# Ledger of designs, part 43: designed miniproteins, single chains, continued (2)

Each design is a single chain, and the fold is of that chain. pLDDT is the mean over its residues in the fold that is shown.

## One batch from the design tools (miniprotein)

Design m5412
Fold by ESMFold2-Fast:
Structure m5412 (fold): chain A 160 residues (1-160)
Amino acid sequence: MKGKIIAIVGEPGSGKTTTAMKIIEEAVKEGKKVLIIAGSEESYEEFKKRVAEILKKYPDAEIELRLVRSREEFEEAIERFIREKPDLVVFDSGEDLIKASGLSKEEFIEYLKRLKRETDAEIVIILPTTKESLEIAKEVADDIIFVGSGEEGKKAFEMV
């Protein structure tokens, strides 16, 4: 398989960011290049703080953090990803990125499928337990990690 997509699914405050940071720190320990794409100012500031703590432990780590506010910024981030070939990319959150870019769910899914086809990178997408987000996870993800979502999140996933 040329690329791998992992969906991290959970309710607000369930530890999705903590789970993603564990994956990022393991990649950094292996000398891998990491790209984080944030769909909101809140997500951007949270990752900025957490990345600063990783850089204290691993000062030579290659971590790039980007904020997407428009369709043009999203498309530029995707083209840069394909060009620069990071080992790990993290999207936080899929819902915020769709909203910020103005993409449809279907257009966003096609970008994720394109990245999986055109890169060897591990792709992590952070998603809430909404029906739309569960449909995205079901269609694109090779593996799904449910974090603090309980039985309701799992039932919702089975219903989509």
Scores: mean pLDDT 82

Design m5413
Fold by ESMFold2-Fast:
Order: sequence, then C-alpha cells, then structure tokens
Structure m5413 (fold): chain A 106 residues (1-106)
Amino acid sequence: DPKVTLLHIAAASLSPKNVKRHIEAGADVNAKDSKGRTPLHVAVEAASTHNLSSSLKVISLLIDAGADVNAKDKNGLTPLHLAIQKGLDDIVRFLISKGADVNAVP
C-alpha cells in the first residue's frame, strides 16, 4: 500500500517508543492509507486484551499528538466502531473520554 506511512507501521506494532519517535520526527498523525485508515484506526485494529497496556499507550500518544478520534475509514468506520466490534471495553471507554462520537453512523 503506497499510502502506508511509518507511523501506520509503528501503530500496527503497538510500540509506544516507535510511535513517539515518528510523531517527534514530524509524522502526519492523520495520514490515511489506501483503505482510508489513520494510524489510530490501525492501532485499534491491532489492539487486543493481550496487549491492552501497549494499545492504550499508543492510542493516547496518537490522540495527544492531534489524531482525529472521529476519522472515518473508506467503510465509514471510526476507531470507536472498530473498538466496539472487537469488544475492547477499556479502549471504548478511553476513546469516549477523548471525545469519540458515540452517535457516529458507519
């Protein structure tokens, strides 16, 4: 995917250190890949109950750097929609606390 950035790759790996490094290097936190996914979408997709601590740290870093919590991918899905579909209650609660729109329609 020619639109995938290094920040998308760092988000997919759920590495807080690599995410922070690329943000500090001037990465566009709202860059969209060919599926319309931002690094925040990719971090939520990679998240699970087995990596919750790293997932929350990565998601927090992206949002604090100006990631749009309500960004829609090509299917109209926000990061909150992905977290709900995956049953990741801690991430759902965190995204809502950061301004995710619970009434956003896919």
Scores: mean pLDDT 86

Design m5414
Fold by ESMFold2-Fast:
Structure m5414 (fold): chain A 115 residues (1-115)
Amino acid sequence: MPSLIEAAGNGDLALVEELLKAGADVNAQDSRGYTPLHWAAMFGQLEVAELLLKAGADVNAQDDRGRTPLHLAAEYGQTEVAELLLKAGADPNAKDDEGKSPRDLAAERGIEVPA
């Protein structure tokens, strides 16, 4: 069965909505600690990220390395999703297990993260 995480990463907005209505856990974690919002952020799935946040996704959820969805958006250059996450209260200065913030990762990519 496709998971909410798989649907979120693929940008399948209709399937994400159906799975959430069926009672899927919006903050479910995979084997790496990634939530659906982590996958939407990594793959730039803006509309899916908006739906997940509206459904109560934790914008500051941490994976097994202490990385938030904003860390992944910054690392993978997903500027529109990064802006959405910041508006939703994501911390651009939260440090992962390597001591890197989303701001540090964005700088490595030449991307500006607002204060």
Scores: mean pLDDT 83

Design m5415
Fold by ESMFold2-Fast:
Structure m5415 (fold): chain A 70 residues (1-70)
Amino acid sequence: SAEELVEKALEYERKAVLHYIQGKYEEAIEYLEKALEYYKKAYELEPSDEIRQNIEGVEKGLKQIKELLK
């Protein structure tokens, strides 16, 4: 279900945050990319403004962390 996919995305976001606070930026990026995949799958099943905003948030986060690796 879309709810199960959103829950999986949230699990990956939590893992990304934990790696980010430890300075593990490459691992944080990997987990955010996985979160993005699950949010996009959820959006395909049940489109919602909330899921769209979560996708946009993850994409913005990815951009910001990638800038830290330059």
Scores: mean pLDDT 88

Design m5416
Fold by ESMFold2-Fast:
Structure m5416 (fold): chain A 66 residues (1-66)
Amino acid sequence: STEERVRALLERALGRPVALDDDIRALGGTSVLTRALGRTFGVELPADAVERYPTLRELVAWIESQ
């Protein structure tokens, strides 16, 4: 699922477990993750994507809307 793929990417990149409503910014930064997500899902993310959508739940919803 999209949620599983996004979670796996975030957990690998951050080196930490990620719960659905955790603030990703608090777990290890933001800008590197937007590029990794864009490459993995073939979508153009805004540079401020994790600032606007700071949880796994919100990022999954946005990616699925593309």
Scores: mean pLDDT 76

Design m5417
Fold by ESMFold2-Fast:
Structure m5417 (fold): chain A 85 residues (1-85)
Amino acid sequence: NLEELKKRLAAGMDVNARDEDGFTPLHYAAMRGDLEVVKLLLSYGADVNAQDTIAGLTPLDLAEIMGHDEIVEVLKSHGAVLREG
């Protein structure tokens, strides 16, 4: 939810916080194709090259796997590099 995310970020949430599998909020936004969430997270300094702990996938890898072309372009414009996949 974009509004919940905005509220958490404004409250000082670590934009690069990892869950149990090493996924950041940016990984989930890229996987879902949520362009507004991706842009919001990047504006707060999200690590575009963060890797999950399961397969070493970046948000760019997830966006490419899921076919979210607009997210791919946004991530690349912010320094995302394709490493594996």
Scores: mean pLDDT 79

Design m5418
Fold by ESMFold2-Fast:
Structure m5418 (fold): chain A 126 residues (1-126)
Amino acid sequence: AVPPRPKEWDELPEEVRERLRAAVPDADLYIDMGITPLHIAAASGDLELVRELLELGADVNAKNVSGYTPLHLAAAAGHLEIVRLLLEAGADVNAKDIEGRTPLDLAREAGHTEIEALLLEAGAEA
């Protein structure tokens, strides 16, 4: 049996759902992982979709099964303007994944120095 989709996904317009499917061809991987539309948009670098999802009331601090927030995924992927937008929307700059890693830790591991600087300016610890 296919597990039920997250409620946030079911409340989105069809056009938004089609854009998400185009951004993540392997959509089957997200269904049971607590991955929200905002996680997908942040990881894929779709700035317009991130903005639209935030206007629709998406939870900026939603965590998937690994404890990743959209901010973790944007920071790891190097999407500077999405990191900025998520922080302006009230993203927890110090959110920890299941291994205790913050968005700052993921940006450092990936070598995204501009994102590291932005996260530190936004109040990231250490």
Scores: mean pLDDT 77

Design m5419
Fold by ESMFold2-Fast:
Structure m5419 (fold): chain A 68 residues (1-68)
Amino acid sequence: MPSVLELIEELLARTTDPGLRSRLATVAAEIRRGASPAAVRNGLLAIADDPAASEEDRAAAREIAERV
């Protein structure tokens, strides 16, 4: 099963929105620093609630957040 970090990196690879890309990169960096599951989940939920992101990308971020 892919890790939360691998799922975020996959979403990063397919997104074309620079704002979403920057936010996903921030969450990935937090995971690499050993941030708490709550902090990681909150970061992903902020992306899931971003109206500038596509519905597909928001749904993916929400699914990853539920796995944290």
Scores: mean pLDDT 79

Design m5420
Fold by ESMFold2-Fast:
Structure m5420 (fold): chain A 97 residues (1-97)
Amino acid sequence: SELGEKLLEAARNGDLETVKELLAQGADVNAKDAEGRTPLHLAAENGHLEIVKLLLSQPGLDVLAKDKEGKTALDLAKENGHEEIAELLEKAEHMAK
């Protein structure tokens, strides 16, 4: 959807206020781009801690979602050295399993 595409872009760019507005408008929190990446993947990859926290608070978030390379948001946070995000995602994945 258009809202989903905008949500993915806002999450990638660290635009917290736009993420909040799009979620309030009913954007799919689990929207996927062409690479199978969700808003959580993009926020985690790019080190946007406050967006990661916001997304983790959303009902229905699939924290275990894998992109087309089989990577979770946790994998991308670790690969990019975002240790605080990785710790939050490890806790969230443990609770989801």
Scores: mean pLDDT 90

Design m5421
Fold by ESMFold2-Fast:
Structure m5421 (fold): chain A 57 residues (1-57)
Amino acid sequence: SKTIEETARKLKLEYPQGSVIEESQRELAEKYGVSQSTVSTALKLLEKAGLIKRKRK
């Protein structure tokens, strides 16, 4: 969806390529004003593309 794509774009602009994302899905959802499911999907897309790494806490 457009919302997932926009969230992924914002993540790419804010975090350098190869960055480990330390924030929880809840924290990112609040930060970007989207649902946790939207954040989860955006993070999976970026991780699959090799653009970010997500640390499981």
Scores: mean pLDDT 76

Design m5422
Fold by ESMFold2-Fast:
Structure m5422 (fold): chain A 130 residues (1-130)
Amino acid sequence: DWILSVDPNRRNVLGLTPLHVAALAGDLEAVETLLKQGADVNAQDDDTGDTPLHLAAYQGHLEVVELLLKAGADVNAQDKRGRTPAHLAARQGHREVLDLLLKAGADLDARDDDGLTARELAAARGITVP
């Protein structure tokens, strides 16, 4: 099947764009290429409402998180459960990602649907944040 050889915003069966997949994989070169091709940095998947930044933060892909933030990713984007990228980084214990998100203006005191903040989740992992 021939379609446009590059469609940076085409969604798969889970509503994931190529940028979601590249961010989840930590594929820095693919993220750079997709952003240059006009990928929507703030696209939300159809299942969870996660952005590429949520997925990179969840996996701890520091350089991908930095690139997405420089490309205009919403640091405080909330998924369908009210979770921000900071919530996901904190839950997984990714200290360097959480610090980078905080420096980029992350609200660590926003509450998810469980009533938990990223600050509280970080503290539960023994991570102190200002």
Scores: mean pLDDT 87

Design m5423
Fold by ESMFold2-Fast:
Structure m5423 (fold): chain A 75 residues (1-75)
Amino acid sequence: MAAEANAVDENGWTPLMKAAKANDVETVKALLDAGADLNTPTKLTTAGQYAIGYAVEQNNTELLDLLKAAGADGL
């Protein structure tokens, strides 16, 4: 379980980005409910943009809708 929703690792990955890459909708919901910031900057874009990218790549419409509802912009 993620202890800090907005903590970043050595590569600039947030728990939200890791959960989205793993296609773990339950963890993404928990992180967003805990106040995960979709605008956290990374080397190439934001945490929300990476999460959206993984949702689209994995064709997970539930995850995509959840991220959009939480304010992830820039599809």
Scores: mean pLDDT 69

Design m5424
Fold by ESMFold2-Fast:
Structure m5424 (fold): chain A 59 residues (1-59)
Amino acid sequence: GMAYATALLDYTAATADELSLQAGDKVQVLATLDDTWVQATSLRTGTTGLIPAGLLAPV
């Protein structure tokens, strides 16, 4: 199956390419871009964007 993760903290997108999350949000990880950024889809909002990898814990 696809990889899933949980947001550890609230995050507000600083740019249009980033994803806003609330602590406890479940996300589907689509790609790991580097050690800092992942591309993910929020299961709560259906929005896809970049999120700091350090804010996500594997499910």
Scores: mean pLDDT 80

Design m5425
Fold by ESMFold2-Fast:
Formats: C-alpha cells, structure tokens, sequence
Structure m5425 (fold): chain A 85 residues (1-85)
C-alpha cells in the first residue's frame, strides 16, 4: 500500500494546524487533520487508485489537487498553500 504526506501552509509560509485534508478515490475516502506543524498523512492507500486531495479550513480558500497517484511502499508528497478568504 502507498501513502500521501505533506505540509499545509498559508501564503506567508506559516504552518496551518487544524486543516481538514480529504483523500478521495473511486473506492475510498479518507480524512485527516493537520497537526501543529501543518503536517498531515494518509497510509494504506491502494496504488491502483487515483486520488483527489482537498485541504480546507474555515477562513481560507479550499485547495484541491487531482490525479494524485501512489506507489506501493512509497510516500507521495502533496503540499498545500492556502489563501485567506
């Protein structure tokens, strides 16, 4: 199984805690929350699926990345920069 990991920051480069990050594929939906360092991660992802990863937080414009693929036993890095809205 593969994993997706990354960091969520604002436009000034500050890490954002409490960001809801959702990874969605044809077969699964997983949700996590970023930590105090803006870090998040998903594990146990099927490499046969393509993922859409969305980061959202109140007061910020949501950011979506589509076409995210994972490889078996590898971490795919997906970082987000959220703009205040």
Amino acid sequence: MGSIEGVVRDTAGHPLAGVTVTATSATATKTTTSNANGQYGFSGLDPADTYTVTASKAGYAAQTKTGVTVAANQATIVNFTLTAA
Scores: mean pLDDT 83

Design m5426
Fold by ESMFold2-Fast:
Structure m5426 (fold): chain A 91 residues (1-91)
Amino acid sequence: APPEVTSGLEELIVELLQTMDKNGDGKVSLEEFREFLEKLGYKLSDEEIEELLKKYDKDGDGVIDLEEFREFMADIYRELGNEDLAEALLS
């Protein structure tokens, strides 16, 4: 499990999503997604990351768009017991 979730984590996620949107591709690559999770203190195996990608890749294009990425982070927040942060991320 990650160390802990705070309001600062929500702000970090929003900032990262804005940064990814700012580069104009509107997509989160598997590598960018992995790096983001590592920055948050999450250590996932390649298999776990692939399973999550398949779950959230609704378009079937092999990448996670910003909306799918938000859904993934919302699920992580719910699992950590931070439903308010999950709802805020999806709003």
Scores: mean pLDDT 63

Design m5427
Fold by ESMFold2-Fast:
Structure m5427 (fold): chain A 85 residues (1-85)
Amino acid sequence: SAAKEQGDKLFEQAKKYYEQGNYDEALKLANQARELGNLEGALEVYKKLTEKGNMQAGNNAIKTAAELGNDELASKLLKSMITYE
């Protein structure tokens, strides 16, 4: 679908901004990719941003992993965030 193609493009743009160190733009584009149904791509970017200390990305990673039905990953992400507080 057109929405899926747009979500895939937003994911690619989010990765590019992440690689450039523009984490705010990477987060915005990952959020848009998630809204268009690219949950796996958005999760990848959220995990990378969480490693850079972005707590909003961490919360979105947990929610997105759960939306994908990966409760084990959602639990692991939550535990990881708690141990860095």
Scores: mean pLDDT 85

Design m5428
Fold by ESMFold2-Fast:
Structure m5428 (fold): chain A 62 residues (1-62)
Amino acid sequence: GIKIGIALEDYEAEHPDELSIKKGDKLLIYEEVSPGYWLAENLKTGEKGYVPAELVEVVEEL
């Protein structure tokens, strides 16, 4: 299901399909696309992309 996460630290996207995050950003998590990698949307920036799961704390499951 869809989850809500909070970014644990800053990460700058190194590839066009990756999501940039800042510590404390709220993310909408859609799915796990590969082990340890989620497709998410940064609700602060409106950008969507792949983010390492270890950089995100899940706070709510929808």
Scores: mean pLDDT 85

Design m5429
Fold by ESMFold2-Fast:
Structure m5429 (fold): chain A 58 residues (1-58)
Amino acid sequence: DLGAELLRAAREGDVEKVKELIKKGADLNFKDEKGLTPLDIAELYGHKEVAEILKSAL
C-alpha cells in the first residue's frame, strides 16, 4: 500500500523515498490510525524537506 509506505517515509525523513512514492501515485491524504497525513507526520517529526515536498505536491 503506497499510502502506508508514504507515511513511513515521512516519519523517517526519507526524501528520496517520498519523491518516489509521490511519482508512483501515493495518496497524499492517506491517514494513519490517529488521523495524521504524511504532511502532518513530516511536520510533527521536524522533517522540513519532506514537508516542503509534500506541500508542493498538494
Scores: mean pLDDT 83

Design m5430
Fold by ESMFold2-Fast:
Structure m5430 (fold): chain A 59 residues (1-59)
Amino acid sequence: MELYRALYDMHSDSPQFVSFEKGDLLELLKEVDENWWLVRSLKTGEEGYVEKGALEPVP
């Protein structure tokens, strides 16, 4: 499982995007393009798109 940590808070009213708080863990499901990844929040179980620059890899 590829885990990433959110670098900042993001809240979205759109069901296409995952909302998260700084420090939340997200699982990479698919690299969609250069800028956008499909991820799943471990906190909420919600799946959606996130800008890859919002995340850092967890060691």
Scores: mean pLDDT 81

Design m5431
Fold by ESMFold2-Fast:
Structure m5431 (fold): chain A 63 residues (1-63)
Amino acid sequence: SLKVGDVVVAKEDYEAKGDMELSFKKGDVLTVTEVLGDDWVRATKVTTGETGVVPKSKLVVQK
């Protein structure tokens, strides 16, 4: 389960399906800034600073 402050890695590519969503590539590192509902988080890409809503299912917590 993802938490605010978690550093996560994308398991696969994702293309944003809405204006609030963030696109990313497999291997991208993101920081979780907000947990939204059951399936979504708000996250920031560490390399670009881009922020958006992303599906939890595409992310894994980095140890």
Scores: mean pLDDT 82

Design m5432
Fold by ESMFold2-Fast:
Structure m5432 (fold): chain A 60 residues (1-60)
Amino acid sequence: APVKAVATKDIESDNPAFLSLKKGDVVEVLKEVNSEWVLAKSLKTGKVGYVSKGDLKEIP
């Protein structure tokens, strides 16, 4: 099953390659890019982009 995670803080980015999220937004982790970054999809907006692993908490 796809891994879900929740944003632990508000994240703003002016670069379209990166996800902008609000605290509590749920994302689906699509791929781990490296030890620091994942490619994720916002379930609220449907947008896909990079997000720091440190800003996410995995949920069941």
Scores: mean pLDDT 82

Design m5433
Fold by ESMFold2-Fast:
Structure m5433 (fold): chain A 65 residues (1-65)
Amino acid sequence: SEYEALFKKYDKDGDGVLSTAEFRELLESLGLGERIAELSKLADKDGDGVIDFEEFKALMEHLEK
């Protein structure tokens, strides 16, 4: 899927998670730069500073609705 390809591109370590900084770069590449603060808060629910693929996919699907 396109989401899987995007996630893998920004997942430098291949550990299945994105840092908040990497997630911000991904959002900018999608033209969502103005919404980075809003979307980062929605993705980082636990405040642990990482975003896994399932959380990322759920957020992207929600944005398409």
Scores: mean pLDDT 75

Design m5434
Fold by ESMFold2-Fast:
Structure m5434 (fold): chain A 123 residues (1-123)
Amino acid sequence: MSPLGRQLLEAARAGDVARVEELLAQGADVNAQDENGNTPLHLAARNGHLEIVRILLSTPPHADVNAQDKVYGNTPLHLAAENGHLEIVKVLLAAGADPDAKDKYGRTPLDLAKENGHEEIVA
């Protein structure tokens, strides 16, 4: 992984909006992957960083909204739904996220929301 890609993953996980914008301006790969196949969009969606999700989806060449991690086959939508981040779920769906995508256990984002008690996402 490139140094810029690693720094982008760390900034997206931490919720550092200014650093994400700076790293993307420097040519950081918006689809950089960590050892588990998590992209910046996965990490921002998991941790509830709505503004970073919006930046990653709007900045060319744009984040792959349906990227799957290497461990569980989770998309960013799975991680947002599992963690109850309703506004991120809405933004990802508007960007073309597949609500029927299945992880390696056959679970959809809706299944993970139900399992974790996030009724607001299930409606």
Scores: mean pLDDT 88

Design m5435
Fold by ESMFold2-Fast:
Structure m5435 (fold): chain A 56 residues (1-56)
Amino acid sequence: GSLLEVPGIDEELAKILRAHGIRTVEELRAAGVAALSSVPGIDDETLRAIGAWLEA
């Protein structure tokens, strides 16, 4: 699935994630929220939103 399906991920954040090797929702699920905390520029609110969506 597209990263844009995830709450809090816009085109700019999706571009940053793709640069860090996370291109799809499936890759994001495999990496987990812990991988996102290593990406510069992601705020805590966005991390919480993504984490909650991944656990749903």
Scores: mean pLDDT 77

Design m5436
Fold by ESMFold2-Fast:
Structure m5436 (fold): chain A 123 residues (1-123)
Amino acid sequence: MDLSEEEKKKGRELLKAAREGDLEKVKKLLEEGADPMASDGVGGTPLHLAAREGHLEIVELLLEAILREGGDINAALTGPVSLGYTALHLAAREGHDEIVALLRATPGVDLDAKNSKGLTAAD
């Protein structure tokens, strides 16, 4: 499915804002219809980036948007080094305990998802 250049740009801006912790930019982009499941070249979504960087309030906003739109909160990275890593794996790896607790409490999260190393988020 081909997105317009404007939609692709909003997706890239959302990925960047989620990585940088720009909460107001994330709110604005989601209000403007940015895809909360926008992905980079390795399957990285805004949820992956916010969870990895420890941006709790952005993770909360993205979870609300993803669940509202029927997106996959268990989306996994496809890159050779991080294959199978979910947002929960990244938050656990980086020690973001509050984000780990939030994700574990979220309906539909896969607590048993294994990455390319055979590890769950609990390992």
Scores: mean pLDDT 78

Design m5437
Fold by ESMFold2-Fast:
Structure m5437 (fold): chain A 65 residues (1-65)
Amino acid sequence: MEKYEVTALKDYTAVTPDELDLKKGETIILENVTEINDIVIKGIDAETGKEVIVPLKYVEVKKLS
């Protein structure tokens, strides 16, 4: 199971229902990442179990496994 750590580089307000509101320095763990490209990463939020989309411009992504 691939896990990714996503850390917000600045405050971000979700513009679609599938996105997350993030605070600068906030870290989320995404499991079962289904899509990663130059624009977004899509996976399951480990805390909520919901599928979410995060824009890559505003976050740092680190592979954990």
Scores: mean pLDDT 77

Design m5438
Fold by ESMFold2-Fast:
Structure m5438 (fold): chain A 65 residues (1-65)
Amino acid sequence: SMTFGERLKAARKEKGLTQQELAERVGVSQSTISNYENGRTTPSYETAVKIAHALGVSTNYLLGV
């Protein structure tokens, strides 16, 4: 199974967004998105919802539930 970071990276690439562009849409730094994608940190549920909305995917898809 894919990790959260792998699913996030796949969804972002499917939308044609750079890490910087996604960061700007969500209101976080590019390094924060990079840390999420590399599994260094996990976002709060509230931040995961914002990311899912920006990517047009369900929060459950990102969380793997």
Scores: mean pLDDT 86

Design m5439
Fold by ESMFold2-Fast:
Structure m5439 (fold): chain A 94 residues (1-94)
Amino acid sequence: SKKVAEVALKKGIDVNALDADGRTLLHRAAEEGRVEIVKYLLEKGADVNAVDKDGRTALHVAREAGNEEIVELLRKAGADPSAKDKDGKTAEEV
């Protein structure tokens, strides 16, 4: 929920904070297809190239989930399409 992301940031949680899997809110929003949350997080300075424990960026996650609108938003925000995950795969190869 966008409201959950807004509450977390208002409580002083770093927009780039990592959970136990090394994932940011941007990774979660990209996986879930939450376009408005992705826009909000990018406006708040989310690191578009942050990697999880598997070396995956939000762009990898959005591509695997088939979230085309989020793929375009992340690319526009400066996502590196050549970034490789732990298996040597770029976002275009997942």
Scores: mean pLDDT 79

Design m5440
Fold by ESMFold2-Fast:
Structure m5440 (fold): chain A 62 residues (1-62)
Amino acid sequence: FEAGDIVQAVKDYTGTLPGELSFKKGELLRVLDVIDNEWVMAESLKTGEIGMVPKKYLKKVE
C-alpha cells in the first residue's frame, strides 16, 4: 500500500485501541500513511473519520 491508495475492507473490524478506525466489510478507505508492516493510517470515505487500520483487513481497489 501507498499514501493516496483507495482500499476496501475485506471483513468487519472493530477498533480496540485509541486511534483505531472501525469499519464494515466492503467499505472504502483512503490510505494516508503506511505506519509499519501491519498498520496504515486511513480515512473512511463513508464517515470522514481518520484512524489506524490493520493491513490484513484491506485490499487495494483496482
Scores: mean pLDDT 81

Design m5441
Fold by ESMFold2-Fast:
Structure m5441 (fold): chain A 64 residues (1-64)
Amino acid sequence: SARTEELQRRIVRLLAENPEGLSAAQIAKALGVSQSTVSNTLRRLEAQGVVERQADGRYVLAAG
């Protein structure tokens, strides 16, 4: 849906601006969206190979 695609674009842009990585909670706070919504979206992006979850729970853009 358009709403899901918009959130995905906003997350990707935010992670591009923060190459050290951000947690789901940090992304949720920055975007003004619930942590559960962000976590679900990050899980989809990870399944698509767009983002990677690090051992500390932070997400980064996948190197490709």
Scores: mean pLDDT 84

Design m5442
Fold by ESMFold2-Fast:
Structure m5442 (fold): chain A 59 residues (1-59)
Amino acid sequence: MDKLVEILMRKYGLTEEQARKIVKLAKEGNIEEAAELLMKESGISEETARKIAEAIHKL
């Protein structure tokens, strides 16, 4: 959890609160919601955000 939060903050400029919410949603299997938040907060593409959310869920 903590390591994933730190990675999201460093790579995508997210706050700790934003990163924690994204990790929680992805871990719960809410891949679409996690990807939407990641895309909204970081401005990355939908494809990249979905791929990241899936990777977090698998961990």
Scores: mean pLDDT 81

Design m5443
Fold by ESMFold2-Fast:
Structure m5443 (fold): chain A 76 residues (1-76)
Amino acid sequence: SPPPFVPPSDAQREAALAELLALTQGDEAAAREVRRIYDELRATPRDDVERQLALERRMLAVVLRAAHAASRAKAA
């Protein structure tokens, strides 16, 4: 069984949000989507570990998609 998951503190969430937003540099749509998902994460009960992890994975996917798009634009 995986180890128990401890949800991040509000301070840790704010710090993570700032880092994720920095990684979306130049993509305003990605930045807005990350903020929307972050708001949903804050509204999610802390004991709903599965939903919290799904939202964190979704934010990461948005950031990675923006980074890949920016990389491809520079290569084209």
Scores: mean pLDDT 75

Design m5444
Fold by ESMFold2-Fast:
Structure m5444 (fold): chain A 101 residues (1-101)
Amino acid sequence: SIPPKPLLTADEEARAKAYEELLKSKKQEFADVNAQDAEGYTPLHYAALYGNLDEVLALLYRGADVNAQDKEGKTPLHLAAIIGNEEIVEVLLRAGADVNA
């Protein structure tokens, strides 16, 4: 069972690619998209927490684990919901975020 369509829309994919090119122009090296810090936070946790939709889209395009858990068991979806960022919540749900994780 192979999903027939990408997780992001064509416009969201284009936006993700534009943000990646912006990071390259600033000579920012991207870390492993699934690397966890001392809190268990991935880059996707921080993007959701700070409300950076462009960074969320870029990380998802690169295969970030949408269901990664921090040391308290919180996913990026939990952080987006706490902040009240409805756009990021919707994007994470469409990317396969498990509401029961």
Scores: mean pLDDT 75

Design m5445
Fold by ESMFold2-Fast:
Structure m5445 (fold): chain A 122 residues (1-122)
Amino acid sequence: SSLHDAAAAGDVEAVRASTEDVNAADSMGTTPLHLAAAAGHLEVVKVLLEKGADVNAADIYGYTPLHLAARAGHLEIVKLLLEAGADVNARNIFGLTPLDLARKAGHEEIVELLLAAGADTS
């Protein structure tokens, strides 16, 4: 959708102006919030959350926006998603949490942030 494209591109003005369903999922279950979080578009993430985006939306593989931001190393987006009520212990279909993905990617500051937010260690 045009909202998915705007979120993936970091087009804040297009996201603000959109009247599309903020929680619309594509064929893979991917929402605009997943795309913005994965791409590191902090301002787009803020606008989507203000518009009522589901912070815990899961794609067909069980990836949430928090999984994608943690894997990609987007510290400020991880902070914002946690403040918005993201499930720190969400498991994808492989049983992986945001903490698992941050550790595998070597994002130490995100690991510490997730642990402080109540991430399970085992």
Scores: mean pLDDT 92

